# Designs tried in a protein design run: designed miniproteins, single chains. Part 53

Each design is a single chain, and the fold is of that chain. pLDDT is the mean over its residues in the fold that is shown.

## One batch from the design tools (miniprotein)

Design m1821
Fold by ESMFold2-Fast:
Structure m1821 (fold): chain A 86 residues (1-86)
Amino acid sequence: ISKEEALEIAEKAIREARDEGVLTEEQARYLLDLVRRELSVAEPTVQGARDAFQRAVGQAVADGVLTPAQALALMNRFEELLAEAE
């Protein structure tokens, strides 16, 4: 997939998590900035998108912004959306 498609899928996962109350707006913004950075250097592949999103989510947990439970919910949603794009 393209980097633009990967970003669109990531933005959708984050937006849906925010809209469902899993994330606050501040947590969503923080994570999106990390995702944009990780995707900017990722390979334009499904695996590259997975690795970039996993890295961004992991960093947000390490920074104390997200809980591990929020990270798991986001990873599951991102994988569901990636499967739909394939």
Scores: mean pLDDT 84

Design m1822
Fold by ESMFold2-Fast:
Structure m1822 (fold): chain A 112 residues (1-112)
Amino acid sequence: MEEERRRRYERALAVNREAVDTIFAGRPDLPEEERQDALDGARASALTEAGMSIEELKKAYEEAVKRKSPTALGAIAYGAERNIPKATPEEQKELRELVEKARRHVDELAAQ
């Protein structure tokens, strides 16, 4: 990962994690699983904000699937869709496939 993109990722992640910690500090009634899903989403959002490559987004998608995080899957789908207008025609196809896979998995998790 390029140094400048890594710095953007780390900065975005720190801000997003602080926001999650602030929200959950006032909510001791919420289960740890919801806080963990929010943290997974914060990481995925930071990756998309940092301008990660399609390959990095695909790896983030695989991690989100393993963790069964609807928030992370949603962040990946949103980030991938936002990058479609900036991508080459070949990259646009890969991004659309990623968006479809991520959204389908969110729907599958919601149906359980």
Scores: mean pLDDT 79

Design m1823
Fold by ESMFold2-Fast:
Structure m1823 (fold): chain A 67 residues (1-67)
Amino acid sequence: SVHALVEIRSAEPFDPARVAAILEGLRQPGVTLRWRFLDDRTLLLSVTAPDEATVRATIAAARERLG
């Protein structure tokens, strides 16, 4: 498996419920997502997946929807 830890920053404060809904929507078999807020505009996202392509795709989707 492949693991990545990324920081996602937003120009506006995050809505925690909206963030949870979006990230839960990105979950798929074999993918583990964990996240926490460092502040109201900064999210730390941990992704574990079977391969690098799945990790990259998941991060790209998260950045597109949350950044």
Scores: mean pLDDT 87

Design m1824
Fold by ESMFold2-Fast:
Order: structure tokens, then sequence, then C-alpha cells
Structure m1824 (fold): chain A 91 residues (1-91)
């Protein structure tokens, strides 16, 4: 529905802004994870997690094939699964 799509687009935009920084910190990654977790709709949260995985791969790619490591535990289990599956498809 329109409101859920608008929230998803806002979250995606904020994640893009974080990942467009010249230097990305651990705190920026944690903020991106929290933005995904703010989405209460399970389908939209999964889509945001997949989007985060694409941006993560584009920025860190070959250097971070292990995924988010311990920081992945901050994502809800279903979102973490979607993130990891998207990374596998990109790798």
Amino acid sequence: MKELKEKLEEVKKKIEELFSKETITVEDIEEAIELVNEIEDPEAQIEAARYLARLFYERFGEQMKGGLGAHGLLLKPEALEAFNEELKKLA
C-alpha cells in the first residue's frame, strides 16, 4: 500500500545516503541495520534487507564476502536470511 511503499523508499534513500559517504564507519552500518528494523511490515523489511545487501556488496564487495559478521545479529532473523541470500546471489 502507498504508506508502506513510501516508508520503504525513505529507508532505502537513507541507506543510500549512508553508503554514499566517502568513509563508512561501523556506526553507519549499524544505523543502516536499525533503519531496516524500523520497517514493521515483514515483506517491506525483507526488501529493505535485500537492498542493504546490494549496497553493501557494491561498496565492500570482494573484501566482505563473509557478510555482516557479528553485526548481522542486529537484524531480525528473516531480514538477516534475506540479506545473506542476496549477498550469495551477488557473489
Scores: mean pLDDT 73

Design m1825
Fold by ESMFold2-Fast:
Structure m1825 (fold): chain A 60 residues (1-60)
Amino acid sequence: DDSDRETVEVLERGRDEATRLAERYRELGRKTNPVENTEKEREMLEGVRHLTEAAERVRG
């Protein structure tokens, strides 16, 4: 279904963006406020996992 393909593409773009944000928070955590930035990195990585699982569900 074309709708499912578009949905997967949106989810994959969201995963890539969350991955970039996780990398950014990891870098910030090396320089300042490691506890808060590590927590934010974990939130972004959890987002990556959820988006990956959602894309797999759409694919079937």
Scores: mean pLDDT 83

Design m1826
Fold by ESMFold2-Fast:
Structure m1826 (fold): chain A 78 residues (1-78)
Amino acid sequence: SAEVEALLAELAEAARAEDLARARGVIQKLSTLPVDPALLAARLLQALSHVRSPAVREELLGAIRELMPAVAALLAPF
């Protein structure tokens, strides 16, 4: 989905800027989209691999667990 791709790009930009409020907002928008959880998990794993700050990555993983628990469960093995 072009919308999912745009949101994932915005998430990467927000994470690079260390704008956690913006990043959380993007994750919340992703949680409202009718996307297959397995596909979304794969795309989020790819996007998170480009996050350089460990602290930002941990905060984003926390937000995913809170806002998208089904997706978070699929990320647990990684």
Scores: mean pLDDT 78

Design m1827
Fold by ESMFold2-Fast:
Structure m1827 (fold): chain A 79 residues (1-79)
Amino acid sequence: PLPEEVLAILEEIRNSDLPEEIKKALYLRLFEALDANNGDLAAAVATLTGLSRAEARRLLRDPRATVERIYEAYLAELA
């Protein structure tokens, strides 16, 4: 089973008002970053957002804010 923190992030993406294509892109990015960081969610979020691992760890206390920051980083890559 996935850790509760990962499930919380997935649930925030699922419940967001984002288009389905964007939700799929965020899921893919999250799982790729998790795989690249051996399942370390804080390191994965740091990779996706450009934050330090410690900053990502603090951000993860707020799953909604975490998803918002990942989405902002995604949009910046598309620009």
Scores: mean pLDDT 86

Design m1828
Fold by ESMFold2-Fast:
Structure m1828 (fold): chain A 81 residues (1-81)
Amino acid sequence: GEELVEALKSKDTEVRIKAVKEAIESGDPELAAKALEEAAKSKDPKVLQAAAEAYHKNLEVLDTPEVREAARKVVENLEKL
């Protein structure tokens, strides 16, 4: 929900990691895409790694164009570290 989306924008890295994992593990493609987009925007190595790992573990459930594009941005930002 909206509370989880706000947690994705938290300045606390651990709160962001937990929110990203929860959003991706929810099975909601729209929420997962928002989580991946916020992770990519953060450019925080820990958040980017957590997002990539959670996405990889949930590939069978989250196979939409929007999720794939957001995940691509996370991977690109990880490669720039």
Scores: mean pLDDT 78

Design m1829
Fold by ESMFold2-Fast:
Structure m1829 (fold): chain A 65 residues (1-65)
Amino acid sequence: SSEKEKIKAVYEENKEELKKLAKELTSKDLAVKGEALYKVNDIADKYGINPVELTDFLLKLLKEE
């Protein structure tokens, strides 16, 4: 709940970058996917968000839209 609201706020502030990372997370290129995972972890740490929950949120964006 509170974590979900925090993730959504961070997403709205960084929408373009996080949409790009979401696509990179689904890449068939393991190097691209790995770099995207590191970047998501860095963003999660910066904003005090759980990196697993941020990753799940981003992956769901691609399925729900």
Scores: mean pLDDT 81

Design m1830
Fold by ESMFold2-Fast:
Structure m1830 (fold): chain A 85 residues (1-85)
Amino acid sequence: ELTIIHGEVEVDGVRVPVTIQRRGDNVMVLAEVPASLSPEQREAAREAAVKWAEEALGQKLKVTDVREFEDETRRYIAVFAKIEK
């Protein structure tokens, strides 16, 4: 039922771990970004993570929600999507 895929993307030389969690047609793409990244670098990481997830799944994703949260050491971007058609 639940499929989990691990990978990574790179933004300005910084490695960003990415995890895909898929349940049916529902997909969550989780990017772990260092808290030191700028807002612009975080947006670049989100875009790169979604593109990587589309390639890894072989499917286009329709983004339905984006949630950001952070702790002292890391920021996280969770992109919620549905497999497109």
Scores: mean pLDDT 83

Design m1831
Fold by ESMFold2-Fast:
Structure m1831 (fold): chain A 94 residues (1-94)
Amino acid sequence: MEETVARVEALAAEIKALLDEASSLLSESGVDAVKAALDRIVELAREGRLEEAYELAEHLALSLADASEYSKASEQLARAAELAREIAELLRAA
């Protein structure tokens, strides 16, 4: 459990860094919403609510992948989607 949470936290931090790098190409409200979702995923994982954390991570990955098709930050959003999918797979395997 602790190892899974630590990995999820590290991946969430990497996604946040990608969003900060692309912040000039993204809406502030969109960035804030993704960061809030990542914080919620980490919180759910820490509480052992892995199924709920997984569902939220899967939804986030799909939303980021969709957004990457229409954004000037497409490369950063596509990478963020891949990392969110890695979070989901870690939570599903735990």
Scores: mean pLDDT 84

Design m1832
Fold by ESMFold2-Fast:
Structure m1832 (fold): chain A 68 residues (1-68)
Amino acid sequence: SAVEEYIDKVAKEMIEEAERAGNEELVKEIERTKESLLKYIKENPDLPAEVVKALVDKEKEDFLKDLK
């Protein structure tokens, strides 16, 4: 689905940033967050795509703060 593709794309970009920063713990945290989000959307199939994208974008913003 487009939502799952968006989650995968954002997670991949954030993992690459964490790897460049040498932060292996952050890579693992991003992978756990991706799996949690995928599980959440599968358990809540009526969630609008815009709401899921907003959740993903918020997680991305929080991870970017950890890269400071």
Scores: mean pLDDT 81

Design m1833
Fold by ESMFold2-Fast:
Order: C-alpha cells, then sequence, then structure tokens
Structure m1833 (fold): chain A 84 residues (1-84)
C-alpha cells in the first residue's frame, strides 16, 4: 500500500489520496480528484497547526505533522472509513 513520507510533495499526497478514492466503488474519477485535493489541503492545514501547537514541547516538525495527518487520512480511505 502507498505510504506518505516527508519526501512527498503536496501534489504527490493528492495523487495518493485520489488513487485510494478511485479504488472505491462509490467514487467517480472526478469526485476522487476533488476529494483528494480537499484532503491534501486539510492534511497540510491540520499538520501545520499541530506543529505550531507542539513547538513549546519540542514536538515534531511541520513536515512530520503534515505527513502524520496525511497517513492517517490515507489509512482511513484504504480501510473504508469515511465521513459520510
Amino acid sequence: MPEITVEDSQEEIKEKFTEALKSRPDYSEEEAEKEGETLANAAYNLGTGMAELSKPFNGPSKAEEVVRMANAILASLQSGGVLK
């Protein structure tokens, strides 16, 4: 299964989400691309916010938090878990 790393760009993260969504029978290619972009943007925004909140506690870097959020989303998509 594809895994997201700190080496992956926002575009690569979007592509991985889109492919995971396209493998699902309830998503069209168009819907998968739109949702993939939304989820990639959410991962970047949430990861950035979490990194800022954890800075005083020597928490993970922004890149590490973004990757953590992205992998959590990807795992949910691959396991069939979704917000309905």
Scores: mean pLDDT 73

Design m1834
Fold by ESMFold2-Fast:
Structure m1834 (fold): chain A 79 residues (1-79)
Amino acid sequence: SPVGERSLALTRAHGEREKANLDAKYAAETARRTDEVVAEGKAQGLSPEEIAARVQAAADETRKEIDEEVSKRNKELLN
């Protein structure tokens, strides 16, 4: 069915755009938090190694927060 074929193509295209938007959001949020963590670490006189550890922790937390947000939104859309 042409309607069914178009619906599947539109669903896939929507999913690809949504993923690109989420990837962009993750990149922007990670960059912002990295800049904040680096500035704070320098202000506190932390070593480059300590700053790097805090940057990694901030990146991991940012990913977790975005994944939780996506999970909540998906639950709302599927109900």
Scores: mean pLDDT 76

Design m1835
Fold by ESMFold2-Fast:
Structure m1835 (fold): chain A 88 residues (1-88)
Amino acid sequence: MPTKAVVTVRARAPPDFTDEQMREAARRVRDEVSSLPGVLDVSASVDPQRREVTVTAVVEESKAQQVADTAVRAAEREGLTVVDVTIE
């Protein structure tokens, strides 16, 4: 089995984003990440109380940094501010 890593990107929504816009941004980031080679699973969640979007991907360890970098760029493109990136 290839060694797996978990990439987690947490991003904050701007004050003017609605809950629906946060969900749509999360979906678009998830879809872009899911298209990458070496991505085995991907999920996205929204916390309206904290105004945070979290994208988590299970990836091949050798692809973890590339996936993290892509997720950050995708989140920023959707108007989110990335606050934390972890690779485990």
Scores: mean pLDDT 84

Design m1836
Fold by ESMFold2-Fast:
Structure m1836 (fold): chain A 85 residues (1-85)
Amino acid sequence: MHPAIVSLEKEYNYQFSDEEQEILLQYAQKKNLNLGNFEDKERLSKELENRAGKEELKEALKTQDHNKIEELVQKAISNIRKELA
């Protein structure tokens, strides 16, 4: 697993499936993001936050609402997948 994805899993307390990881890596490739670079990792993280709903995700993380975190992260990944199609 890419270290950037491991970092996101720890931040969200969420385990990405193999399919979800592939979607994130394909998105990074399409956007020419170097996930070894801090700024590009931050761009990926912010894109997930924006697609999940930034304020809703912040509240879910603060309250450790794991069901809500899962729903919001899956929503973000679904939106990225649609852009890749």
Scores: mean pLDDT 82

Design m1837
Fold by ESMFold2-Fast:
Structure m1837 (fold): chain A 76 residues (1-76)
Amino acid sequence: KEEEEKEKRLKELEERKANIDAQMDSIVTQEKEIIEKYKDDPEKRFEALVELGVQAVKLAVEKTVIDNEIERIRKE
């Protein structure tokens, strides 16, 4: 009964976590692209990397919230 609903909720959270991991991998790729694109413009490079860093922090926070929710569900 509740055990089946719990398993389904965990699966949905794991899928969300996988999507965040994919987005974080995309950020690593974007970091390399920014470094190459702005190699002759350190000011623009810094600004673009700061913006990307803010996105990375937001994803890390979202992943932490999901991890905490998974643990909460597992503890019942």
Scores: mean pLDDT 83

Design m1838
Fold by ESMFold2-Fast:
Structure m1838 (fold): chain A 70 residues (1-70)
Amino acid sequence: ADELVDKAGEAAQAGNLDEATRLLIEAVKTGKVSPVKLVAGAMLIVATGIDQGKEEEGAKKAREVLRAAE
């Protein structure tokens, strides 16, 4: 789980929102991601979207990650 979260963080820092979202959803599906790490990952996707001028896309992807945890 932590390896997937770390890879998602790396993808987000590289500006790859699709890969970051995919990796976070896979991490959530393991059932081993803490709520704090999940929220931090979702926030990083939002921040990366803002930085790239894709605020709406980033917010949509962050919501997908959070919904996968429900």
Scores: mean pLDDT 77

Design m1839
Fold by ESMFold2-Fast:
Structure m1839 (fold): chain A 87 residues (1-87)
Amino acid sequence: MDPGFFESITGPLNEVKELIKKAKEYASKGDYKKAEEALKKAQKILDDLTALINRVMPPESPLKKELLAKIEKLKKELEEVKKKIEE
């Protein structure tokens, strides 16, 4: 795999993890607006990554399956944080 392509996936995935972490920290401090903004940014990155992976990687790629599974886990974690700040 091209190193540039791999970096275009791993960099944003790490950014999503940091945004979810910041959202949890903001929520703990009662800053629900900043928590919501961080979650919205994370959601957009995950959607953009899903579209990129589906466009570039063949359906039978084991790496595609692993990356999509990782994205799905992050989406689930994001939704759990969102529910806590909205309720």
Scores: mean pLDDT 80

Design m1840
Fold by ESMFold2-Fast:
Structure m1840 (fold): chain A 65 residues (1-65)
Amino acid sequence: SRLDQLHAALEAARAHQLAQARATIDRMRQEKGLSQEEVDRLMADAEATLEEVLARSRALLEQVV
């Protein structure tokens, strides 16, 4: 139950961070004239980084909870 709530909280935090990254990258595209390819790469990098952090956090929580 608590572990499920922690997993849900981590997923919510990941979704929030990804939305913030998306908004920042969209703003940079408008202000700096980034190509769609550059935007797609930045979003892919942000998503990959967040997934790695989430996986590590979940593994650590399962060991201590």
Scores: mean pLDDT 79

Design m1841
Fold by ESMFold2-Fast:
Structure m1841 (fold): chain A 68 residues (1-68)
Amino acid sequence: KIKQLEEELKALKEVLENWNEEEAIEELMKVYKMSEERARAVVHAAKGIYEAAIDFLEEEIKRLKEKE
């Protein structure tokens, strides 16, 4: 199971490494006809969720490894 969590963590980190905030905002405005304010808020919220997920997975992996 630890290997699975490490793979998930790597995938999430790659999402953040390739995170282009301006491109994501532009896509939401163009495809979903969102205002710039709304698109920016959605993109910021999504980034925050990914950051929180990475922190959680790093803690979980560390906890599992230190238990054995």
Scores: mean pLDDT 78

Design m1842
Fold by ESMFold2-Fast:
Structure m1842 (fold): chain A 65 residues (1-65)
Amino acid sequence: MATEEVIEVAKELILENLADPKNMRSMEELVREVAKKTGVTEETARQAVLEALHEIAKDRVAAAR
């Protein structure tokens, strides 16, 4: 399962990716990087990336931490 820690790592990578659209990583590359940094499976990392995208869009969860 994607934990809050894995989701936070995914958020960091997504925000870095958005800062440079010319060097934008694919979804699969983001998933791989999250999996490597957190030690979770790529399936769990993919769930974390999707949750992180949702949370970034809402900006409410980041403000509450």
Scores: mean pLDDT 72

Design m1843
Fold by ESMFold2-Fast:
Structure m1843 (fold): chain A 74 residues (1-74)
Amino acid sequence: MVAEAEEEYKKGLEALKAGDTEKAVEHFRRASRLYEEAGEPVRAHQALGLAARLAGDTEAELEHHELAERARGG
């Protein structure tokens, strides 16, 4: 459900506030999977893009940003 994805996304933000980047990445990856299962591809790619950025994978971040924009723009 979207609510479960939103809760994981929120946990990712809380982990970032605490300075726990690894935990934030894990929560954003979980949120992405849950958003995808809920039929929310824009939010799924946005969450995965954040995880990629925090992990230092700028190419994956850019790709997920583009995919999110395409899904939103249809």
Scores: mean pLDDT 76

Design m1844
Fold by ESMFold2-Fast:
Structure m1844 (fold): chain A 112 residues (1-112)
Amino acid sequence: IDSQVQQLINQAKSAIEQARDYVLLARGALMQSDEVGVRLGSKFIAEANQALTTAQQLIKQARQLAQQSSNKDKYLQEVDNLENELNNLSQELRRVQAELDERRRALEERRA
């Protein structure tokens, strides 16, 4: 059980790191302030959302399995920390999405 919990925690950490990388890529794409930047930003935001969804599922599985472990207190603390990271990253991703939406509107207004 402990090795399975640790594997799920490690996989969740990897998924959160992947999501964080995509958020950074999306922010970088938005610095271009053009149609290419908006298109790339949209793609990276979608990838970040997929990685966060994967992390959420892994965290849920890790929490469920951790409750059966003799080291449950340690694993539940690690899972809680990951859930907090996930929530913070989700808020950051929402801010990046809002910036993308504003840039898209500004580009459409320039064409009119």
Scores: mean pLDDT 85

Design m1845
Fold by ESMFold2-Fast:
Structure m1845 (fold): chain A 83 residues (1-83)
Amino acid sequence: SMEEFEKIVKEFGAEVQQLVARFLESAKKNNKSQDEIDAAAREMEEIVKKAGERLSKAKTVEEAEEIKREALRELEELVRKFE
Protein backbone atom coordinates (compact mmCIF):
# COMPACT_ATOMS: atom_id res chain seq x y z
CA SER A 1 0.00 0.00 0.00
CA MET A 2 1.02 3.66 -0.38
CA GLU A 3 0.90 4.04 3.42
CA GLU A 4 3.41 1.18 3.92
CA PHE A 5 5.67 2.71 1.25
CA GLU A 6 5.50 6.14 2.94
CA LYS A 7 6.35 4.49 6.28
CA ILE A 8 9.47 2.85 4.78
CA VAL A 9 10.64 6.17 3.28
CA LYS A 10 10.03 7.99 6.59
CA GLU A 11 11.85 5.29 8.60
CA PHE A 12 14.76 5.41 6.16
CA GLY A 13 15.05 9.19 6.58
CA ALA A 14 14.96 8.89 10.38
CA GLU A 15 17.64 6.16 10.43
CA VAL A 16 19.83 8.18 8.05
CA GLN A 17 19.60 11.17 10.42
CA GLN A 18 20.66 8.95 13.36
CA LEU A 19 23.63 7.57 11.39
CA VAL A 20 24.71 11.10 10.36
CA ALA A 21 24.58 12.21 14.02
CA ARG A 22 26.63 9.15 15.06
CA PHE A 23 29.12 9.86 12.24
CA LEU A 24 29.62 13.49 13.36
CA GLU A 25 30.10 12.47 17.02
CA SER A 26 32.65 9.79 16.00
CA ALA A 27 34.51 12.26 13.76
CA LYS A 28 34.75 14.76 16.65
CA LYS A 29 35.83 12.09 19.18
CA ASN A 30 38.53 10.73 16.83
CA ASN A 31 39.82 14.20 15.80
CA LYS A 32 39.12 13.67 12.10
CA SER A 33 40.15 16.49 9.75
CA GLN A 34 37.52 18.65 8.03
CA ASP A 35 38.67 17.21 4.66
CA GLU A 36 38.03 13.64 5.90
CA ILE A 37 34.61 14.66 7.28
CA ASP A 38 33.67 16.41 4.00
CA ALA A 39 34.78 13.43 1.87
CA ALA A 40 32.78 10.94 3.98
CA ALA A 41 29.74 13.28 4.02
CA ARG A 42 29.80 13.47 0.19
CA GLU A 43 29.95 9.65 -0.02
CA MET A 44 27.02 9.33 2.41
CA GLU A 45 25.00 11.91 0.42
CA GLU A 46 25.57 9.91 -2.79
CA ILE A 47 24.37 6.67 -1.13
CA VAL A 48 21.24 8.43 0.20
CA LYS A 49 20.53 10.07 -3.19
CA LYS A 50 20.85 6.75 -5.06
CA ALA A 51 18.66 4.98 -2.48
CA GLY A 52 16.01 7.73 -2.72
CA GLU A 53 15.93 7.40 -6.52
CA ARG A 54 15.58 3.60 -6.28
CA LEU A 55 12.85 3.92 -3.62
CA SER A 56 10.85 6.31 -5.86
CA LYS A 57 10.91 3.63 -8.61
CA ALA A 58 10.21 0.61 -6.35
CA LYS A 59 7.16 -1.43 -7.43
CA THR A 60 6.63 -3.42 -4.22
CA VAL A 61 6.93 -2.91 -0.44
CA GLU A 62 9.42 -5.82 -0.37
CA GLU A 63 11.63 -4.08 -2.97
CA ALA A 64 11.48 -0.83 -0.96
CA GLU A 65 12.49 -2.67 2.25
CA GLU A 66 15.46 -4.30 0.47
CA ILE A 67 16.61 -0.92 -0.92
CA LYS A 68 16.35 0.60 2.58
CA ARG A 69 18.27 -2.30 4.18
CA GLU A 70 21.00 -2.19 1.52
CA ALA A 71 21.52 1.59 1.79
CA LEU A 72 21.54 1.55 5.61
CA ARG A 73 24.15 -1.25 5.55
CA GLU A 74 26.40 0.81 3.24
CA LEU A 75 25.99 3.92 5.43
CA GLU A 76 26.70 1.95 8.63
CA GLU A 77 29.93 0.56 7.08
CA LEU A 78 31.06 4.13 6.30
CA VAL A 79 30.28 5.26 9.87
CA ARG A 80 32.18 2.27 11.32
CA LYS A 81 35.31 3.26 9.36
CA PHE A 82 35.15 6.61 11.19
CA GLU A 83 34.83 4.98 14.65
Scores: mean pLDDT 85

Design m1846
Fold by ESMFold2-Fast:
Structure m1846 (fold): chain A 76 residues (1-76)
Amino acid sequence: SIEAIEEELAREAEALERAARALLEELEAAVAAGASRSKIASLASAARLYAGLLRLAGREETAEEIRARLDAIEAA
């Protein structure tokens, strides 16, 4: 049924949100630990990609939150 498909898509979007939040935590930890610029850039790029995917999945508010947190981490 359409409802079952919508529930599956919602679960996938929630998993994507959790993955994006985990990447932000890893990025913050990497910055605090003085990780290489290359590693920091790679994590930041992955976080931006997940934010874009969340926006496409209709999670606009969450995508904006993730981008704002990413920008704050990079500004620190």
Scores: mean pLDDT 83

Design m1847
Fold by ESMFold2-Fast:
Structure m1847 (fold): chain A 67 residues (1-67)
Amino acid sequence: DEARRARLVAEIRRLLEAKGLRVTGLRLGDVTLDDLEALVQALRTGAVDPALRLRPDAWLELEGELV
């Protein structure tokens, strides 16, 4: 579902910005919807570094620090 993927990606950006980070690069095209939902949950709880929840073919570039 393209709409669901777009919503999850937007939520990831929002959560990172809420933590004081700027998203300068984002490649999540090959990430499954389940993994995107897991990443959103991890960002909400602060439990893991965002990069650790991505597959090797996906990446996230950030400016600032995760708090």
Scores: mean pLDDT 63

Design m1848
Fold by ESMFold2-Fast:
Structure m1848 (fold): chain A 76 residues (1-76)
Amino acid sequence: SAEREALLAELGRLAAEATAAHDAKRYGEAAELLRRAAELLERLADLEPDPELAALLRERAEQLRAQAEELEALAA
């Protein structure tokens, strides 16, 4: 679907931006970008008809949120 394609494209862009921010030691910005990526992964999971793939997407979202919390602590 057009929505799924748009979400995947945005996810890829956010992942690249998060990596660039992290490499630049902009940990607060990287954390925010990872949280946005996690939200997109949850939206992709809601659109995923395969429950196993949906569960994997939600697990990835949780991992990104945990990583964002660690980076936010470094930014404080």
Scores: mean pLDDT 89

Design m1849
Fold by ESMFold2-Fast:
Structure m1849 (fold): chain A 76 residues (1-76)
Amino acid sequence: HMSGTARGAERVIRAELPDARVTAEEISPDKIRLTVEGERRVEAIFDKSKATEQAREFARALREGRPAPGETRVLD
């Protein structure tokens, strides 16, 4: 189920952003990290219990050029 949750989030983002490179990885028992590389490179950390729902909102925000919920940036 844990791997299913991360895979589900990745699948949702790929559906919304088919041209972006998407990776979902488990970083702790309760958290996953999503990395999306398209026009912007962004990372987000989601609670596993809501990862699929949050991933959908995150991908749509990125597609619309809006600040994505849970977005973090590596640099600057």
Scores: mean pLDDT 70

Design m1850
Fold by ESMFold2-Fast:
Structure m1850 (fold): chain A 89 residues (1-89)
Amino acid sequence: MLTDEELVRLLVEARNKIREYVEKGDFEKAKKVGLDFLDYLIEHSPDPEIQRIAREAKERFEKAKSLEEFLQVFDEFTVRITAVLERRR
């Protein structure tokens, strides 16, 4: 069962790995890291709202055709997840 603390840690790790691949110009690997992270949340999060947000982000992520669009989707996802966690505080 995924805890809020584990979710935050995994989000930071995914963000850092995405940035690493982006800096290397490897958009496909950056996209794969993001998709793998979203799939993990869909499978392991006990929160149906987090699962829904992850599914919506995954659909937009799969359709992203540019680095800028990809990063925008990931940033919007991060804001939405942070808002959910803040409401549970």
Scores: mean pLDDT 81

Design m1851
Fold by ESMFold2-Fast:
Formats: C-alpha cells, sequence, structure tokens
Structure m1851 (fold): chain A 77 residues (1-77)
C-alpha cells in the first residue's frame, strides 16, 4: 500500500509539473497513472482528483467536473 501511494504521489507531482509547463498530453498521462496507483492503494478521493485533472488536461471540462464532484462528496465522509 505505502509503495503504491508513493508511486501515485510521484506521478501526481510529474502531472502538476507538466501542466505548469503547458505540456497537457504528458500531464494527462501522469495524472492517469497517479489515479491508477491511488486506486490500488485504496485512496479513492485522490484517485478521483487525479482523474479530474487528467480530464481537464485533455480539455474535457464536463468529465473533470464529474470527477471533482465525486471526490468532494467522498472527502466529507
Amino acid sequence: MEELRKKADEYFKKGVQSLKAGNDKEAAENFKKASEYYEQAGDKVRSLVAKGLAALAEGNQEEADKYFREASELAVR
């Protein structure tokens, strides 16, 4: 679990760095990997946030909003 979460954090950080650099394709790829590792680690909230950011990087605002709403709903539980 800890190793999966660490990998997820590394990919999430790479996604953020790529997004800040304007490299949307690399950002989306890294956020998708982060989401997969967060989900395997049992971190559903962070997995959904990463999916939302990947969708946003791909220009899919509607899908991003859906994932962010799901993450927000789970975060209050």
Scores: mean pLDDT 84

Design m1852
Fold by ESMFold2-Fast:
Structure m1852 (fold): chain A 99 residues (1-99)
Amino acid sequence: MDPFAEKILASLREKIKEAEELIKKGKDLYKQGKYDEALKLFKQALFLAEIALGLGRIALSILKKIGAPEETLKKLEEEIKRLEELIKEAKENIEKVEK
């Protein structure tokens, strides 16, 4: 794998894991009736996932232009898709708390 692509994938996976943990903790707090704390964690997860998505999309564009291997591009596209799903989940949980 290209060293640049490896570093980007590692960074995205780290941010995905952090966002997933924040959403999980937020859901647990919501079940406990700690709505303000849950909302804070969901907003943190959303912010983190949106930044990571932006970086992933820029990296994908660069890697496509330099002719990176299809396998590398597919792995990056999978992490981007995961971030889009996390953003959707965070937004849905924020809306649920604010209702």
Scores: mean pLDDT 87

Design m1853
Fold by ESMFold2-Fast:
Structure m1853 (fold): chain A 118 residues (1-118)
Amino acid sequence: MPALSAVEAVELAAELHAAGVSTAAALGAIQERGAGELHPEMVTALALGRYDEALAAARAWEAGDDAAAQTHMARAILAAVREGRATVGVATLRYLLSRTPSPEAQALLREVIARVEA
């Protein structure tokens, strides 16, 4: 089957979720249809139900701007934690921070860690 673009994958996930499909099932459907790996920034935002940040990350990644994609991932995590919709372990957040070279994304992830530890 033809592979989905990053933007098409996020739009499909948002449509499936709006139709009452769980986030996990929507991610599975995209993976089956796309036959390829989604970028980690998009997968993270989608797993948190943050479709606007996932779409922004997908567009940034397609434009070759990995730093912007990482920043959108960090914004998705911060928003989900602020809304009380996600419990993210400090070890996972510190791992993501270690893999994120963008100073803006690092600052956002440090804010998430501070909120989780408070």
Scores: mean pLDDT 72

Design m1854
Fold by ESMFold2-Fast:
Structure m1854 (fold): chain A 88 residues (1-88)
Amino acid sequence: SRVDELAREIDELAREAEKLGLGPAFSAAMDTALREIQAGHLDRAVEASRKAAEEVARKLGYTPEQIEKARELGERVGRLLAEMARLA
């Protein structure tokens, strides 16, 4: 199903984040996206998730390149979770 495909993509992103040392940014993105979705704000999940990942990366002293990757990762997480929520 499409939900199963999205779940696999999220798992792949988690593994990619681990390999890049961006685990904390991934976790922040997941938590933030899920809070926005639970609050009924699907339209805010992507941007909020992106910002949360970037902020955690900056706080942890990541390089500018790692911060950019964290931002992209957060956006992808938010997009996938919002899509899963819309299919429910």
Scores: mean pLDDT 87

Design m1855
Fold by ESMFold2-Fast:
Structure m1855 (fold): chain A 109 residues (1-109)
Amino acid sequence: KAFELFEKIVSENDLDEKQKAFLAGYLAGYFKLNEEEFIELAKKVGLSEEFARKAYRFLQNTDLEAVIEQLEPFLEKTDDPKVHLVYGAALGKLRKEPFSEKELLELLK
């Protein structure tokens, strides 16, 4: 599910590296991927296994709303895909609504 949606959205849109990282995080969080699946998706956007594993474990044991509030002011100021992956994953984990590709594409703008 998450991997198929990632490939589809990347193929249909001209996304930069930070947008791909956000997308990977969002899908991993929304679809509640396990640690190994999260690592594999993070690797598709050029992030290391070591970083992805630490990010996954951090997100299991943290206040996700606080992560969003702390990272959101920096999103326009940084192209670091690590920041965009973590932000996307926190946002995806908190999403309760049925999946909407249209809403996700608006978030990527």
Scores: mean pLDDT 85

